# Designed miniproteins, single chains, continued (3): the designs that were tried, part 58

Each design is a single chain, and the fold is of that chain. pLDDT is the mean over its residues in the fold that is shown.

## One batch from the design tools (miniprotein)

Design m10003
Fold by ESMFold2-Fast:
Structure m10003 (fold): chain A 81 residues (1-81)
Amino acid sequence: AQPLDPEMKALQAELKALADRIETDPSARAQALVAAAEVQAQGVLLVLKKNQGIPEAEVQAQIDAQLAQVRQLAAALEAQQ
């Protein structure tokens, strides 16, 4: 849907800014990884809710589980630094 293009573009811009920051400041990598995953999760949720009317609780639980895995990976990366 055309009305969704600017919102998706904004999320893509946020992901690019995070990637650029990692290139400039490698010490922020773990924090940027979590932030990028959260932005991607927002984009997925937006598309699903707008297009399919999927059961919100089930989608949210799946997203929460994936974000928990990303946060665990980020914590492990921080522990190495």
Scores: mean pLDDT 65

Design m10004
Fold by ESMFold2-Fast:
Structure m10004 (fold): chain A 67 residues (1-67)
Amino acid sequence: MDSLEELAQKVVAGEISKQEALDKLLAQNEDRVPALAKAFKVPEEVARKFLEMILETELDIAIKQAK
């Protein structure tokens, strides 16, 4: 399992795409979806999109820091 920082470094190095890094982060955090859905009283599809937005923002910040 790669850390957020390791995935960001791989994107900066051109080893993987940003989308591949995001897909890996989503897979690693899929277990958070039911908890978010319950907390916000939304369907899991909405919670998953919310999680994706959070993870993409975190990845973008990590990529900028890795440059």
Scores: mean pLDDT 80

Design m10005
Fold by ESMFold2-Fast:
Structure m10005 (fold): chain A 70 residues (1-70)
Amino acid sequence: SEIEKKADELDKQAFEKINEMKKAPLGERPKLFEEVLKILDEAVSLYDQAGLREKRDELIKKIEKAFKEL
């Protein structure tokens, strides 16, 4: 569906930004972290709207894993 495609694109964008954040100076990371959370929150919301609970739960798990390594 179109909603799923948009959510998948946001998921991709968020993780590209996480990779950029890992390379950024420590002082810039809190701001980038807030931006990442906003994008991921929108992606989660869209997966939920589309009834894609498994993709939503997988995204949340990937978020938790990624942030534990920061």
Scores: mean pLDDT 82

Design m10006
Fold by ESMFold2-Fast:
Structure m10006 (fold): chain A 83 residues (1-83)
Amino acid sequence: SDSNVLLGEMIQQVTDELRRNPDSTFRLEGTSADGSKVVVEGERQGDTLRIRAEITHGDTKFTLSVERQGDQVQTQGDHGKIE
């Protein structure tokens, strides 16, 4: 979907920026063609990259967190409805 394409592009952009700048933070916000809001936040400390992404569409919210340290990657995702 458009929101997944935008999410992937934003995660890549944040990751590339963090790789260029040690001890940095970077945040992007966007809206996909279907009206989904996408936020990607990243932080780097030495060789550790932490990325958090959030997609909101209507009353639905998806959150994704990724941590990479060297060659190790951990990923967590949560789903919820906004009432």
Scores: mean pLDDT 76

Design m10007
Fold by ESMFold2-Fast:
Structure m10007 (fold): chain A 88 residues (1-88)
Amino acid sequence: MEEIKLELSELNAKLVKEKKPDVEILKITTEKFKELLEKAGYKVEVEFEGNKVKVKVEDPKLKKKYEFELTVENGIIKVKVEVSDIEE
């Protein structure tokens, strides 16, 4: 998970440097996040709502759920995350 966060931070910095529109930054970052999580063996669901996106992630082996809320303001991706146990 931490490696995924680092790669997304690098991608966001690149997209901001390239002067991409906020909506495009959000979409590209979210699609990359989903790709990285799926490659890591997580189950991922994504809901796009204009300048906001929700990413729900389950790790069935560790019995953990992650809910990320991504928003974009002035080229900056803001991330809120909640972590819970599936069996708790």
Scores: mean pLDDT 71

Design m10008
Fold by ESMFold2-Fast:
Structure m10008 (fold): chain A 98 residues (1-98)
Amino acid sequence: SLIDQLKAEFQDSLEKILEAEKAGDELAVAQHITALAIRVTGLLLQAEINKEKIDVDALLATLDALRQEALATIKNKEVADALSTVLDSAKRTALEIS
C-alpha cells in the first residue's frame, strides 16, 4: 500500500540521516532529507496517476506519526525541523491530490 511504502521510505531515510549526523557529514544529511522529499512526492504522484483509492485520513495520521518520530529521534533541531517541513509538505500534497 501507499502507506506501507511511505513508512518504509521514511525508516530507510531516517536511518541514513542519523548515520550521517553521527559522522558530522552535513552534506550527506541534506542529501538524505532531499532524497526523502523526492521519494515521498514520487509515491504520492504515482498513486494519483494510477487512480489509487487513498484513505486520506489514514495517510494524514501516518504522516503526523512519522513527524513525531522524527522530532523524538533527531537531536539536532535544524535537522528535525527540516524533516518536519518535508512531512508537512507531503500532507499538503496529499490533500491536493486526494
Scores: mean pLDDT 84

Design m10009
Fold by ESMFold2-Fast:
Structure m10009 (fold): chain A 63 residues (1-63)
Amino acid sequence: TDAQVRQLVQQAVEHEQAGDYEGALQHLDQAIEVVRAAPLPQDVRDRRIAQLEAEKARIAAEA
């Protein structure tokens, strides 16, 4: 699960670098869903989701 989140974030970065902001946001949304389904303590899950949502906000502001 953590490896899957890292892969999705990496794909989001690659899409952003290519100028595909829509693709970047889609991959970050998938990463958030993976974190939501992960068997993690709630505090850890909430923190990771907040970090991913902050990254989405950054990319959306650039688009």
Scores: mean pLDDT 82

Design m10010
Fold by ESMFold2-Fast:
Structure m10010 (fold): chain A 60 residues (1-60)
Amino acid sequence: SDVKEELREYFDKQVAILASSIKDPKKAAELVQTSRTLFDRRLERASEDELRKELEKIKL
């Protein structure tokens, strides 16, 4: 299933938009790295059905 990959891509794009508003490049990089780590852990713990439900919410 590509659901995890679609959720990662969506999340990465959203985090990149937020990070682009941070004037300190080090803080921007820290936000991106921390956010990716936390999100990946959530994705690995979630069931396929939970992931599909989350993807449906963001495509609304």
Scores: mean pLDDT 77

Design m10011
Fold by ESMFold2-Fast:
Structure m10011 (fold): chain A 67 residues (1-67)
Amino acid sequence: MLEEALERLREATERAEDPRAREAGRKAIQALENGDLEAADRYGALAAVYDPEVARAVGEAMRQLRK
């Protein structure tokens, strides 16, 4: 479910050691809550550079929105 995927994304974002991954994760969460899949994809790609777990969580939340 989307809420579970967003919760996992929030947890991954908080556990990220790189502040750039945390910022990208927070912006991806905001984009996903607004239904902006293009912005979420861009922030997910940015997060992948610094923390692959944050990027995976963004991808999962995007899949739940595309149901």
Scores: mean pLDDT 83

Design m10012
Fold by ESMFold2-Fast:
Structure m10012 (fold): chain A 96 residues (1-96)
Amino acid sequence: DAQKQQLLAQLKKLVEEAKQLAEEAKELIKRGDGTIAEGIGFVLRAIGLDFDMDLLAQQLKSLGADEAEVDKLMKEGKKAVEEAIEYAMELMRMAL
């Protein structure tokens, strides 16, 4: 089913975007030049990615996609979102 493959590719892309977001937030902490506004931006983007991943995962499961593959991707993506939020919160604390 071409639709399942396209949605799965979209979910994989969102997981990679979440991982990149966490690395960007971590890099700003290392540089020590991040702002509270940037920290807020990271939190909002992370929440958006979390919502989009949940929506795609629900659609994939409703179409009969491999639940184990979807769950593995969701675990990776959710971990990256949590790390991005934690780094963003640390960035805001350091900028305060």
Scores: mean pLDDT 87

Design m10013
Fold by ESMFold2-Fast:
Structure m10013 (fold): chain A 69 residues (1-69)
Amino acid sequence: MPEQLRQQAEEQIKKAEQYVKQGDLEKARQSLLQASDLIEQLEPHDPDAAAALRRRAGKVQQGIDKGSA
């Protein structure tokens, strides 16, 4: 069910965003890794949704990178 993959990926991205705001970069990386796996599974079913989620995940990754510098 691609809709469930999308919802799960969105949830993991939201968790990663919250962890970045809290300074918990390790948990943010773990949530982002889970989101990335779900996005890869989603891409063959819904490439537009996958692209939007990848863009959002990229912003979270930038937050992690800046927080670890």
Scores: mean pLDDT 81

Design m10014
Fold by ESMFold2-Fast:
Structure m10014 (fold): chain A 81 residues (1-81)
Amino acid sequence: DIEKLEKEVLEEAKRRAGEEAKKVLGEEGGKIAEQAVETLHFNPLTAGDEVASLPEPIQKIVRDSVLRTIAEFAKKYASLI
């Protein structure tokens, strides 16, 4: 089910970004990173502007976490073809 897959990707990306940002920038950084990933999934049209307005370290962590999660899931499913 594609909907279940999308939800799992979102939850993993959100968790990973929050965890990585929390390690570097503390609890507030973690919350900001989680919110940015959530916004990107639910409102992609405004996500770019919101991410660009974040502090540089958070922006990098959010971008890297999202891309890494997408790549890992894509690789996993590509191996089934």
Scores: mean pLDDT 72

Design m10015
Fold by ESMFold2-Fast:
Structure m10015 (fold): chain A 74 residues (1-74)
Amino acid sequence: MVPAELLEDLTEEQKEFIEKLYEKGYINEGSLPDVAQFLKNTDLSLLKKAKAKGLTTIPGINEKEAQEIYDELL
Protein backbone atom coordinates (compact mmCIF):
# COMPACT_ATOMS: atom_id res chain seq x y z
CA MET A 1 0.00 0.00 0.00
CA VAL A 2 1.12 3.55 -0.75
CA PRO A 3 1.92 5.47 2.51
CA ALA A 4 -0.96 7.90 3.21
CA GLU A 5 1.44 10.66 4.36
CA LEU A 6 2.92 10.94 0.83
CA LEU A 7 -0.59 11.38 -0.62
CA GLU A 8 -1.94 14.07 1.79
CA ASP A 9 -1.07 17.02 -0.53
CA LEU A 10 -2.57 15.38 -3.64
CA THR A 11 -6.05 15.58 -5.19
CA GLU A 12 -8.26 12.47 -5.10
CA GLU A 13 -7.52 11.81 -8.81
CA GLN A 14 -3.75 12.11 -8.21
CA LYS A 15 -3.96 9.75 -5.19
CA GLU A 16 -5.87 7.14 -7.22
CA PHE A 17 -3.41 7.48 -10.11
CA ILE A 18 -0.34 6.99 -7.85
CA GLU A 19 -1.99 3.97 -6.17
CA LYS A 20 -2.63 2.37 -9.58
CA LEU A 21 0.98 3.03 -10.69
CA TYR A 22 2.26 1.41 -7.48
CA GLU A 23 -0.08 -1.62 -7.74
CA LYS A 24 0.99 -2.22 -11.38
CA GLY A 25 4.70 -1.92 -10.49
CA TYR A 26 5.46 1.18 -12.58
CA ILE A 27 6.68 2.89 -9.39
CA ASN A 28 8.19 1.53 -6.17
CA GLU A 29 8.93 2.83 -2.65
CA GLY A 30 12.21 4.40 -3.88
CA SER A 31 10.55 6.34 -6.74
CA LEU A 32 7.27 7.12 -4.94
CA PRO A 33 8.43 10.38 -3.22
CA ASP A 34 9.73 11.82 -6.53
CA VAL A 35 6.52 10.88 -8.38
CA ALA A 36 4.34 12.33 -5.58
CA GLN A 37 6.35 15.59 -5.65
CA PHE A 38 5.99 15.76 -9.46
CA LEU A 39 2.18 15.29 -9.27
CA LYS A 40 1.80 17.96 -6.54
CA ASN A 41 3.12 20.47 -9.14
CA THR A 42 1.19 19.00 -12.12
CA ASP A 43 -2.46 19.23 -13.17
CA LEU A 44 -3.47 15.59 -13.74
CA SER A 45 -6.20 16.65 -16.22
CA LEU A 46 -3.58 18.36 -18.41
CA LEU A 47 -1.28 15.33 -18.05
CA LYS A 48 -4.13 13.03 -19.25
CA LYS A 49 -4.85 15.33 -22.22
CA ALA A 50 -1.18 15.06 -23.26
CA LYS A 51 -1.67 11.24 -23.34
CA ALA A 52 1.42 9.00 -23.34
CA LYS A 53 3.67 11.96 -24.25
CA GLY A 54 2.66 13.76 -21.04
CA LEU A 55 3.18 10.63 -18.95
CA THR A 56 6.85 10.43 -20.07
CA THR A 57 7.45 13.57 -17.92
CA ILE A 58 6.75 11.50 -14.78
CA PRO A 59 10.09 10.67 -13.04
CA GLY A 60 11.27 7.15 -13.89
CA ILE A 61 8.65 6.51 -16.60
CA ASN A 62 9.95 5.78 -20.12
CA GLU A 63 8.01 6.04 -23.42
CA LYS A 64 6.97 2.36 -23.43
CA GLU A 65 5.76 2.48 -19.81
CA ALA A 66 3.93 5.78 -20.49
CA GLN A 67 2.00 4.16 -23.37
CA GLU A 68 1.14 1.11 -21.20
CA ILE A 69 -0.04 3.37 -18.35
CA TYR A 70 -2.19 5.42 -20.74
CA ASP A 71 -3.77 2.31 -22.32
CA GLU A 72 -4.38 0.45 -19.01
CA LEU A 73 -5.07 3.21 -16.44
CA LEU A 74 -6.40 6.20 -18.42
Scores: mean pLDDT 74

Design m10016
Fold by ESMFold2-Fast:
Structure m10016 (fold): chain A 66 residues (1-66)
Amino acid sequence: EEARRRAEEAVANLRDGIDFAGLTPEQVRFAAEAIVEAFKRWSPEAYEVARELTEQLVADVEARAA
């Protein structure tokens, strides 16, 4: 699945940014929203995968910041 693979790649890149750049929860949420919007325009399947993966990542980052 090209859509799923690309969504996973985008989320992995965002996770790397968190680890190496020290992104804040707000910055992670903003980046996640941008990824979801990009994949939403590509396909419903890509949107679903991107939304699920980014929501999990944002929740993990926000939990660490709390």
Scores: mean pLDDT 74

Design m10017
Fold by ESMFold2-Fast:
Structure m10017 (fold): chain A 59 residues (1-59)
Amino acid sequence: DKEKEELLKNLDETIKIRGIKDKELIEKMRELVLKITKDVDEAEKIVKEIVDLYEEYLK
């Protein structure tokens, strides 16, 4: 699924930008994207929100 691959690639890029290094958390976020990918636009928004929350937690 091209859409799923693109969402995962966007997630990986966001993780690098945010500096998230927890392997278990990264894997969980990838699993969430795969589960909610039926609504691609919503999946992207949710992933961004999850990453933003994690970045806030790291402060």
Scores: mean pLDDT 69

Design m10018
Fold by ESMFold2-Fast:
Structure m10018 (fold): chain A 84 residues (1-84)
Amino acid sequence: STVERLTSLPIGVAVPLALRALREGGEVARDAAEALLRLFETDPSAAAVLREEGGVPLLEELTSHPDPAVARAAREILERIAAQ
């Protein structure tokens, strides 16, 4: 699955690829959002990589995404960033 593929990669590769998939949209965006949330739950360096890749503005936009799974993941990731 896309989630398993993304979460198996090194964090510095996984985060940029997940952000790219989120920008492309569609079914892949849901899997990418789930993978990115998993990376944020398991790797403390995920926040730094996401900031370096400019992912915060994208996640802000995705909080209003029509897929509730994507919107939820974006909100949870932003909450974790705010807590750090």
Scores: mean pLDDT 81

Design m10019
Fold by ESMFold2-Fast:
Structure m10019 (fold): chain A 58 residues (1-58)
Amino acid sequence: VSEEEKITLRLLLHGAGRQLGKSDEEVEEAFKLALEEMKKGKSFTEAINIGVEYMLSK
């Protein structure tokens, strides 16, 4: 996972979290989960979806 992908993923999940009324802590949890899935070979789009679904499940 590139540094640019990590930065972009974090920014997008923080944007989504703000829209969903989630705390910064909840967004960082979603980011860590999404980043771990990318390390396992998931695409950037799949990682975003996983992070957003995690936030929605709360």
Scores: mean pLDDT 82

Design m10020
Fold by ESMFold2-Fast:
Structure m10020 (fold): chain A 106 residues (1-106)
Amino acid sequence: SARIAAYRAEMAAAIEAGRPEEAMRYYARAIAEALLEEGIVSAEEAEEVERVVYETLLWLYENENDPAKLAEYQALIERAAAENADAPASSSVALLLAELARRLLA
């Protein structure tokens, strides 16, 4: 995908420039676009995935030792998963969000 390639290039440029918040935004966009292009999520679901991923990444970077923030972002991930619980794609979204969280904590 040309759009995913563009987001990855912007992410790499932001990392090299020392702009981690901008890099996290492009990462979230790349993930959401990948899920949308694969048919795993709808356009509306992709917007929610981008938001949840970005907010989770930003929280981990800025407030990784704040249990209140952890609870807020866990609730956002759980809400996104629950809102799509009856669709086959929703299990994939929930698993991908869980895997992203796991990789960010490793």
Scores: mean pLDDT 65

Design m10021
Fold by ESMFold2-Fast:
Structure m10021 (fold): chain A 59 residues (1-59)
Amino acid sequence: SHDISSLEKRLQQVDSEISRLRTQLSQDPDNEDLRLQLQITEGVRRIIVGVLKLLQRKT
């Protein structure tokens, strides 16, 4: 469905952002702002995955 495709696209964007943040954090491991941003972004990813699983339960 359109909603699934939109969420899959958003998931790809979030995965790219997580990879970027992890790379930055590896260069500056004591940066609390980067760590917090990574935690928030990983939380968003968990929500998207959860919604995708709910939408796919009848397909």
Scores: mean pLDDT 83

Design m10022
Fold by ESMFold2-Fast:
Structure m10022 (fold): chain A 64 residues (1-64)
Amino acid sequence: ALEKAYQAGYEAGLKAGKENGVLAGISAGTDAGIKMGEQLGLSREAGRTAGSLGGYAGGKEGEA
């Protein structure tokens, strides 16, 4: 469950980070993680945390 929220954050973060840097990646990843977490019955906090971590990782990769 958390892995799916993280992965959703990573994918969104990679796309946003490639164009607008890691901070945009974190923002996009956080939003994607919250949405995925809601679908999986996770708390907003759990989805936010997993998504932001994924978004950071994806955003860093996107700007590298």
Scores: mean pLDDT 79

Design m10023
Fold by ESMFold2-Fast:
Structure m10023 (fold): chain A 65 residues (1-65)
Amino acid sequence: MAMEEEKAKEAVERLKKLPEVLGVRIHDGKIEVTAGPSVGGALRVMGEGVQVELETGLEVTVHVE
């Protein structure tokens, strides 16, 4: 739905503001986040991803490079 797409877009921009986040994209109704190699940073991003998932109803996946 259009409302869900707008929430996803806002969530993407919010995730991009995290210093540990290298990239964020929406693909096939999922939010994909690439985080830096720091374990602590990756855990932080995963926590924010869970919050976004609860807020938007979209699956959030975190990849560490």
Scores: mean pLDDT 74

Design m10024
Fold by ESMFold2-Fast:
Structure m10024 (fold): chain A 64 residues (1-64)
Amino acid sequence: NAEKIVEGIVEAARTLVEVEGWSVEDALRFARNAAKSLVNAGKLTPEQAEEAIRRAEEELRRIA
């Protein structure tokens, strides 16, 4: 389920910042790397990967 995968990336990035004390930049790098890996694995389309990154950027802007 691509939607749950996208949600998982966003939630993981948020947890890295809020719980683990990561910088927003490092959490976004994680999200981009995770999205790319999932496209390579055939789990996400490139468009779904872009959406995951966009949603992670938006969420991290709210909590930073």
Scores: mean pLDDT 85

Design m10025
Fold by ESMFold2-Fast:
Structure m10025 (fold): chain A 84 residues (1-84)
Amino acid sequence: SALEAQRARAEARMREMAEKAREGKAAPEVLEQLLADADAALPIVAGMESLTDPAGVEHSREAMLAALRLARELLEEMLAEQRA
């Protein structure tokens, strides 16, 4: 479905961004701030039905929540790796 395709694209994009962040060796403070921002965004996104981004692309709540949860997971993994 279109919703499933949208979610899959959002998740793939998050994984690509995470790989770039790992290679760039983002500072722990930057990762912690991004994680805090993601945590703050979760209840806001959960209360929305959709969002149109600055490029004019409409994102469903389901796609946004999936991308945000994945981003949070990847940020926690990167932070743990830097402190291991």
Scores: mean pLDDT 75

Design m10026
Fold by ESMFold2-Fast:
Parts: C-alpha cells; structure tokens; sequence
Structure m10026 (fold): chain A 99 residues (1-99)
C-alpha cells in the first residue's frame, strides 16, 4: 500500500483536462447560433469524465461542482437554451482554471 505506480496516468489525465478546457473555450467564444445540441451533450459528458478524474485525485468538492454543471448544461441543451449552456460552459472553464 505505501507506493503508487499509476503516476503514468497523470499525464493522460492532464491532457484530457487540456482538451476539455479547449472545447469549453470554443463553446464560450461561439455565438449561440453556431452551437449545436450534440456539441453541448458531448461537453457535458466530458465534464462527467473530468469529475471522475478529480474525485480520484481527491478533489471531491470540485468533482461535485463539475457533475452539477454537467447536468445543468445537459438540461439547457435539451431545452434549447444555448445562451444558458454557454454561460455554464464559462463557469466550468473558470472552475477548471482555478484547480
């Protein structure tokens, strides 16, 4: 128990976060008419994957916040509220930049 050999996964987790941040930034920069429901649902799935990574890293509060933001983005996408989804994407990006 007093060792870790999963350190190799840290680089993959960091890369996944960088890709997610890029996707969030792209949604935030687009006008609402250029955002698709499918893109927002993919973004919500990415936030859930990142939440699992953060929880594994012991960042349980940040993981819980990302899960909530993921659900809200998914709901906004289903409701066609792309302006709200864009604001939630901005909040998600800010949270990931503060970690």
Amino acid sequence: MPFSEEEVDEGIDLLKRAVLKTSLGNVVKKPPEDITKDQLLDLADGLLEEADILEKQGLTDAAAQLRELSEQIRKAAEEGDFKKAKELASQSLKLLEEI
Scores: mean pLDDT 81

Design m10027
Fold by ESMFold2-Fast:
Structure m10027 (fold): chain A 97 residues (1-97)
Amino acid sequence: MEEMPPPLLMRQTMQAMIQAALKGLRAGEPVAVVKARMQEIADQYAPLLGEGIQAILRETLAKMEAAVEKHRDNISEFAKEAELITQEAIARVKKLM
């Protein structure tokens, strides 16, 4: 009854968050605004991911927010860390299946 496998839905969620963050960082938006954009995307996808995966999403969002703070002046390094966070999140979702 699930249209999209949870690992693919998590990848889609992460891709949306990364694109929003990259757009904000390139536009010179404050870190707080970039974090708010990522939170909005997480909130939109959370109901689709299901209860067990929402905990992984919350933890992953916190790591993404930390990456934005750490790498706000280096978009390339942010993108690299964001991809590693994405891979870890997908691996954690797969363990629940």
Scores: mean pLDDT 83

Design m10028
Fold by ESMFold2-Fast:
Structure m10028 (fold): chain A 71 residues (1-71)
Amino acid sequence: MTPEELLAEARRHVEEGKKAYEAGDKETALNHYKRALAILNRIRPTVPADLQPELDAIEAEALKGAKELVE
C-alpha cells in the first residue's frame, strides 16, 4: 500500500471508531482508534511533507477518541 492509501485506511478506522463510540461499543471504538494510531506510527517516517498535516490531524482525532474512552 502507498502512504496515501495507508492514511486513508487510518482515517477509515477513526471514522468507524467514532461510529462504534456513538453506538456505545467502547471496546470496538478503542480497537479502531488503536489501529489508526498503529498505521500512522508505522508510516510517519515515509509520509511526504505535504501529507504531514493530514497525518497529524488523523492522529489528533484518534488520540482524542481514545482518551474519551479511557477517562
Scores: mean pLDDT 83

Design m10029
Fold by ESMFold2-Fast:
Structure m10029 (fold): chain A 55 residues (1-55)
Amino acid sequence: TGERLLRARRLLEETDLPLSEIARLSGFPSQSTLSREFTRVVGVSPRAYRRAVRA
């Protein structure tokens, strides 16, 4: 379900961890899989999302 994306979103908001580590901690097989699924559901890439929430 969407729990992996919720975990990734929280880690992007609360930490400066590399996207590869966020993917691993959130249960995604790779950073590429995280980026694809995150963009499909959220509408922006994880990197773009992090830039927005850090500002």
Scores: mean pLDDT 83

Design m10030
Fold by ESMFold2-Fast:
Structure m10030 (fold): chain A 72 residues (1-72)
Amino acid sequence: MEELIAVLQEALSKLTDEERKEFLKIYQELVDKGKTPEEALLEALRKVLSKVMTPDEAEAFEQRLREALAAA
């Protein structure tokens, strides 16, 4: 749980206020469409991070988040 929060905070700290707002909007839209909170979180982060960093860096964060979710 703590590791998941740490990875999320690190990823979000690399985003602007506008990008964090977009992340929350995408997350809410995915949950409303029937995605689980875990699936919505992963997909929303992937979409936003891919706009602000290289594909390799975004994939590395996605992998760390998946590992943290699996451990929770």
Scores: mean pLDDT 77

Design m10031
Fold by ESMFold2-Fast:
Structure m10031 (fold): chain A 84 residues (1-84)
Amino acid sequence: LREEAERLAEEALELEKAGAPREEVLKLATEAVIALAEAAAAEGRAAEAAAWLERGAELLKAQGLDEQAELLAAKAAELRAAAA
């Protein structure tokens, strides 16, 4: 999980350096942070997972995907409550 998430993050950076369209970079960056959240949750790091989901929600809003962003924000709040 974490290795896959890190690979996605590296791929997003490579696309940005290569001058790929912003929408492609944002889409891949969103996938990377969601994968990082899944990895953190699997490792028992609920607070870290929540932080990554919050970042993912911001990236989804930047793409105009407000409904999906609200769902990720709600999941992040649930994980923070579980961590407390």
Scores: mean pLDDT 79

Design m10032
Fold by ESMFold2-Fast:
Structure m10032 (fold): chain A 88 residues (1-88)
Amino acid sequence: MKQQLEEQIEQTFAEVERLIAELRRRGADPRVIRNLEERLAELKEKYKKAKTEEELQRVLIEGEILLGLARMVLAVQDIIEEIEEKKK
């Protein structure tokens, strides 16, 4: 159902945006943050152009991959913070 795919895509975008905001608050590398933002912007453009359920499914899959990448970046940030604290 097209509406369900659109809702899932929008939820995925919102989650990626939340993770990017969290990374900014924690002082993550601005180059990494910019890369995630650029990927999200490109994906939002693909979403606007999507006309079929197959195109929407591809956007959802790419969005889930981007979400996974953002979560991995946050996990790496946790490791960096732990290492920096242990050096003090």
Scores: mean pLDDT 83

Design m10033
Fold by ESMFold2-Fast:
Structure m10033 (fold): chain A 66 residues (1-66)
Amino acid sequence: SEAEEALRRALELARTHQGLSAAEALATDPELRRAVEVVARAYGIPPEALAALILSADPSQPIPVL
């Protein structure tokens, strides 16, 4: 689905923006912004909240499966 493709893209792009705030990452990367907006619309989550969740994912901690 478009949402699943967008989520994969957003996660991949977010890895490039490690250490940036959600607002900074979205302002810097229009492709990340577009992908986050697609996923946010599909799941009914505010884009800023979704971006914060994606960017706060720490590979050193077990991620709760959502």
Scores: mean pLDDT 72

Design m10034
Fold by ESMFold2-Fast:
Structure m10034 (fold): chain A 92 residues (1-92)
Amino acid sequence: MSIEEMREKAIHLYNVLKESKSVFAQELAEIIERLLKEGIPEVSDEVYQTELANVRSNPLMKMLVDEIQKKSGLSEEELYEAIAAVLAAYQP
């Protein structure tokens, strides 16, 4: 995934997540804010695919995606892809 594509997804996600009352959404928003402030690293396709699989199998991520989908204007798949891209860029 390109840095430009990841940045666009991160900004869109941040705007949706910061309006959510979910603790999980707030934690993801903080991760995105840090990435945008400190700079977005380059992410390999392997790292991105690993995070995408993890996000899709995580029931908390599914609950979050279901909650924000209507407000985001994105599909469920687009939300999983965007969240995975952010998490792949932010590997502690």
Scores: mean pLDDT 76

Design m10035
Fold by ESMFold2-Fast:
Structure m10035 (fold): chain A 99 residues (1-99)
Amino acid sequence: KEKQQLLEKAKQYKKLSELLLEKAEKVPDMSEFEREILSSLLYMLSSIERTGSEPDLEMSELAKEAADALDRGDAEKASEYLKKLSEHYKKKAEELEKK
């Protein structure tokens, strides 16, 4: 019962990790509007990770740092933080797969 729920959550984290890595690669080619949308979504993610039933403060901070970098137009730092956020979700997926 519990193992099935953990495997489903691991799949969700893996998909999110892959999406974040894809976005990190696209940051230099993003329009101002696309960066504003991504920044807003990352601030929401930061809030959810901080206030959710299982808070992840490191993930919350990485999402906030990525959003802040996008807002100031720092494509290099935004890409760096998005890659770190992707790696963090990948590690969470691997931990859940270990039961």
Scores: mean pLDDT 80

Design m10036
Fold by ESMFold2-Fast:
Structure m10036 (fold): chain A 91 residues (1-91)
Amino acid sequence: KIEDEKKKAIEAIKKGDYKSLKESLNNLIELGKEDPEGVVNALSEISEYAKDNKKAVELIKSALMELLKQTEDKNVQLRLIGEILRVIGYL
């Protein structure tokens, strides 16, 4: 599930397929309702492939912010804030 969507997102970034990237990111946000830590880990790995791609970074930033809004786990919220700040650094 999470691993499959992560691989799809990475492949979409490599191809410049922002529609598929957005679809995979939306699927990861939904999966984050059951496994927020697994999705944070996946988004962190996906973001490394987007470093020199401002559009991909903006889509990933939006996904991290949406995941932050849906989680109430304080430890996951802190990790998400750290990831958001890190990807903003790519812009």
Scores: mean pLDDT 84

Design m10037
Fold by ESMFold2-Fast:
Structure m10037 (fold): chain A 64 residues (1-64)
Amino acid sequence: MIDEIFREIEKAAYEEDEEKVAKYLEELRRYLEEKGSTEFEIDLQISMARIRASVSKLERKSEE
């Protein structure tokens, strides 16, 4: 489940859809809160998702 949210964030970033990236980051936070993750763990996962989004955006530019 978490991998699906990460994949959607990467896809939105690759498509340069900043609004979708923001929406999925918020959805990731809610998912982790419902799962019982700590605030520290949530912040860590959000940071990782943001890094993955940045990498995905860079990969788009290198393939064109």
Scores: mean pLDDT 78

Design m10038
Fold by ESMFold2-Fast:
Structure m10038 (fold): chain A 103 residues (1-103)
Amino acid sequence: SAARAAAEQELEAALEEARARGDELVVEAIELARETLELLPEAQEIVDSLPEEEKEELRKKLAEISAAVDAEAAARGLSDEERAALKQIRLIELMKELVEKAK
């Protein structure tokens, strides 16, 4: 689709810039995002189909993951960009688990 092609092109440009800066965490996050673009519609459909109670538990889990990443980033002395990248990696991992569990 045109939307997917545009997303892939944007991620490819971001990846080139991250590689030029030597930002390994940002590179990892972008590469993982590119690999999982196909799963986004399926993950969204799964989330949309969840009961409200399970959506609330998912929101709570997302908040816990975000807080854990903030703590890890502070402990490791990561930049704001690296912290954001680590959050993206953890969120993509959760998305993959949701898709796999629905099979």
Scores: mean pLDDT 81

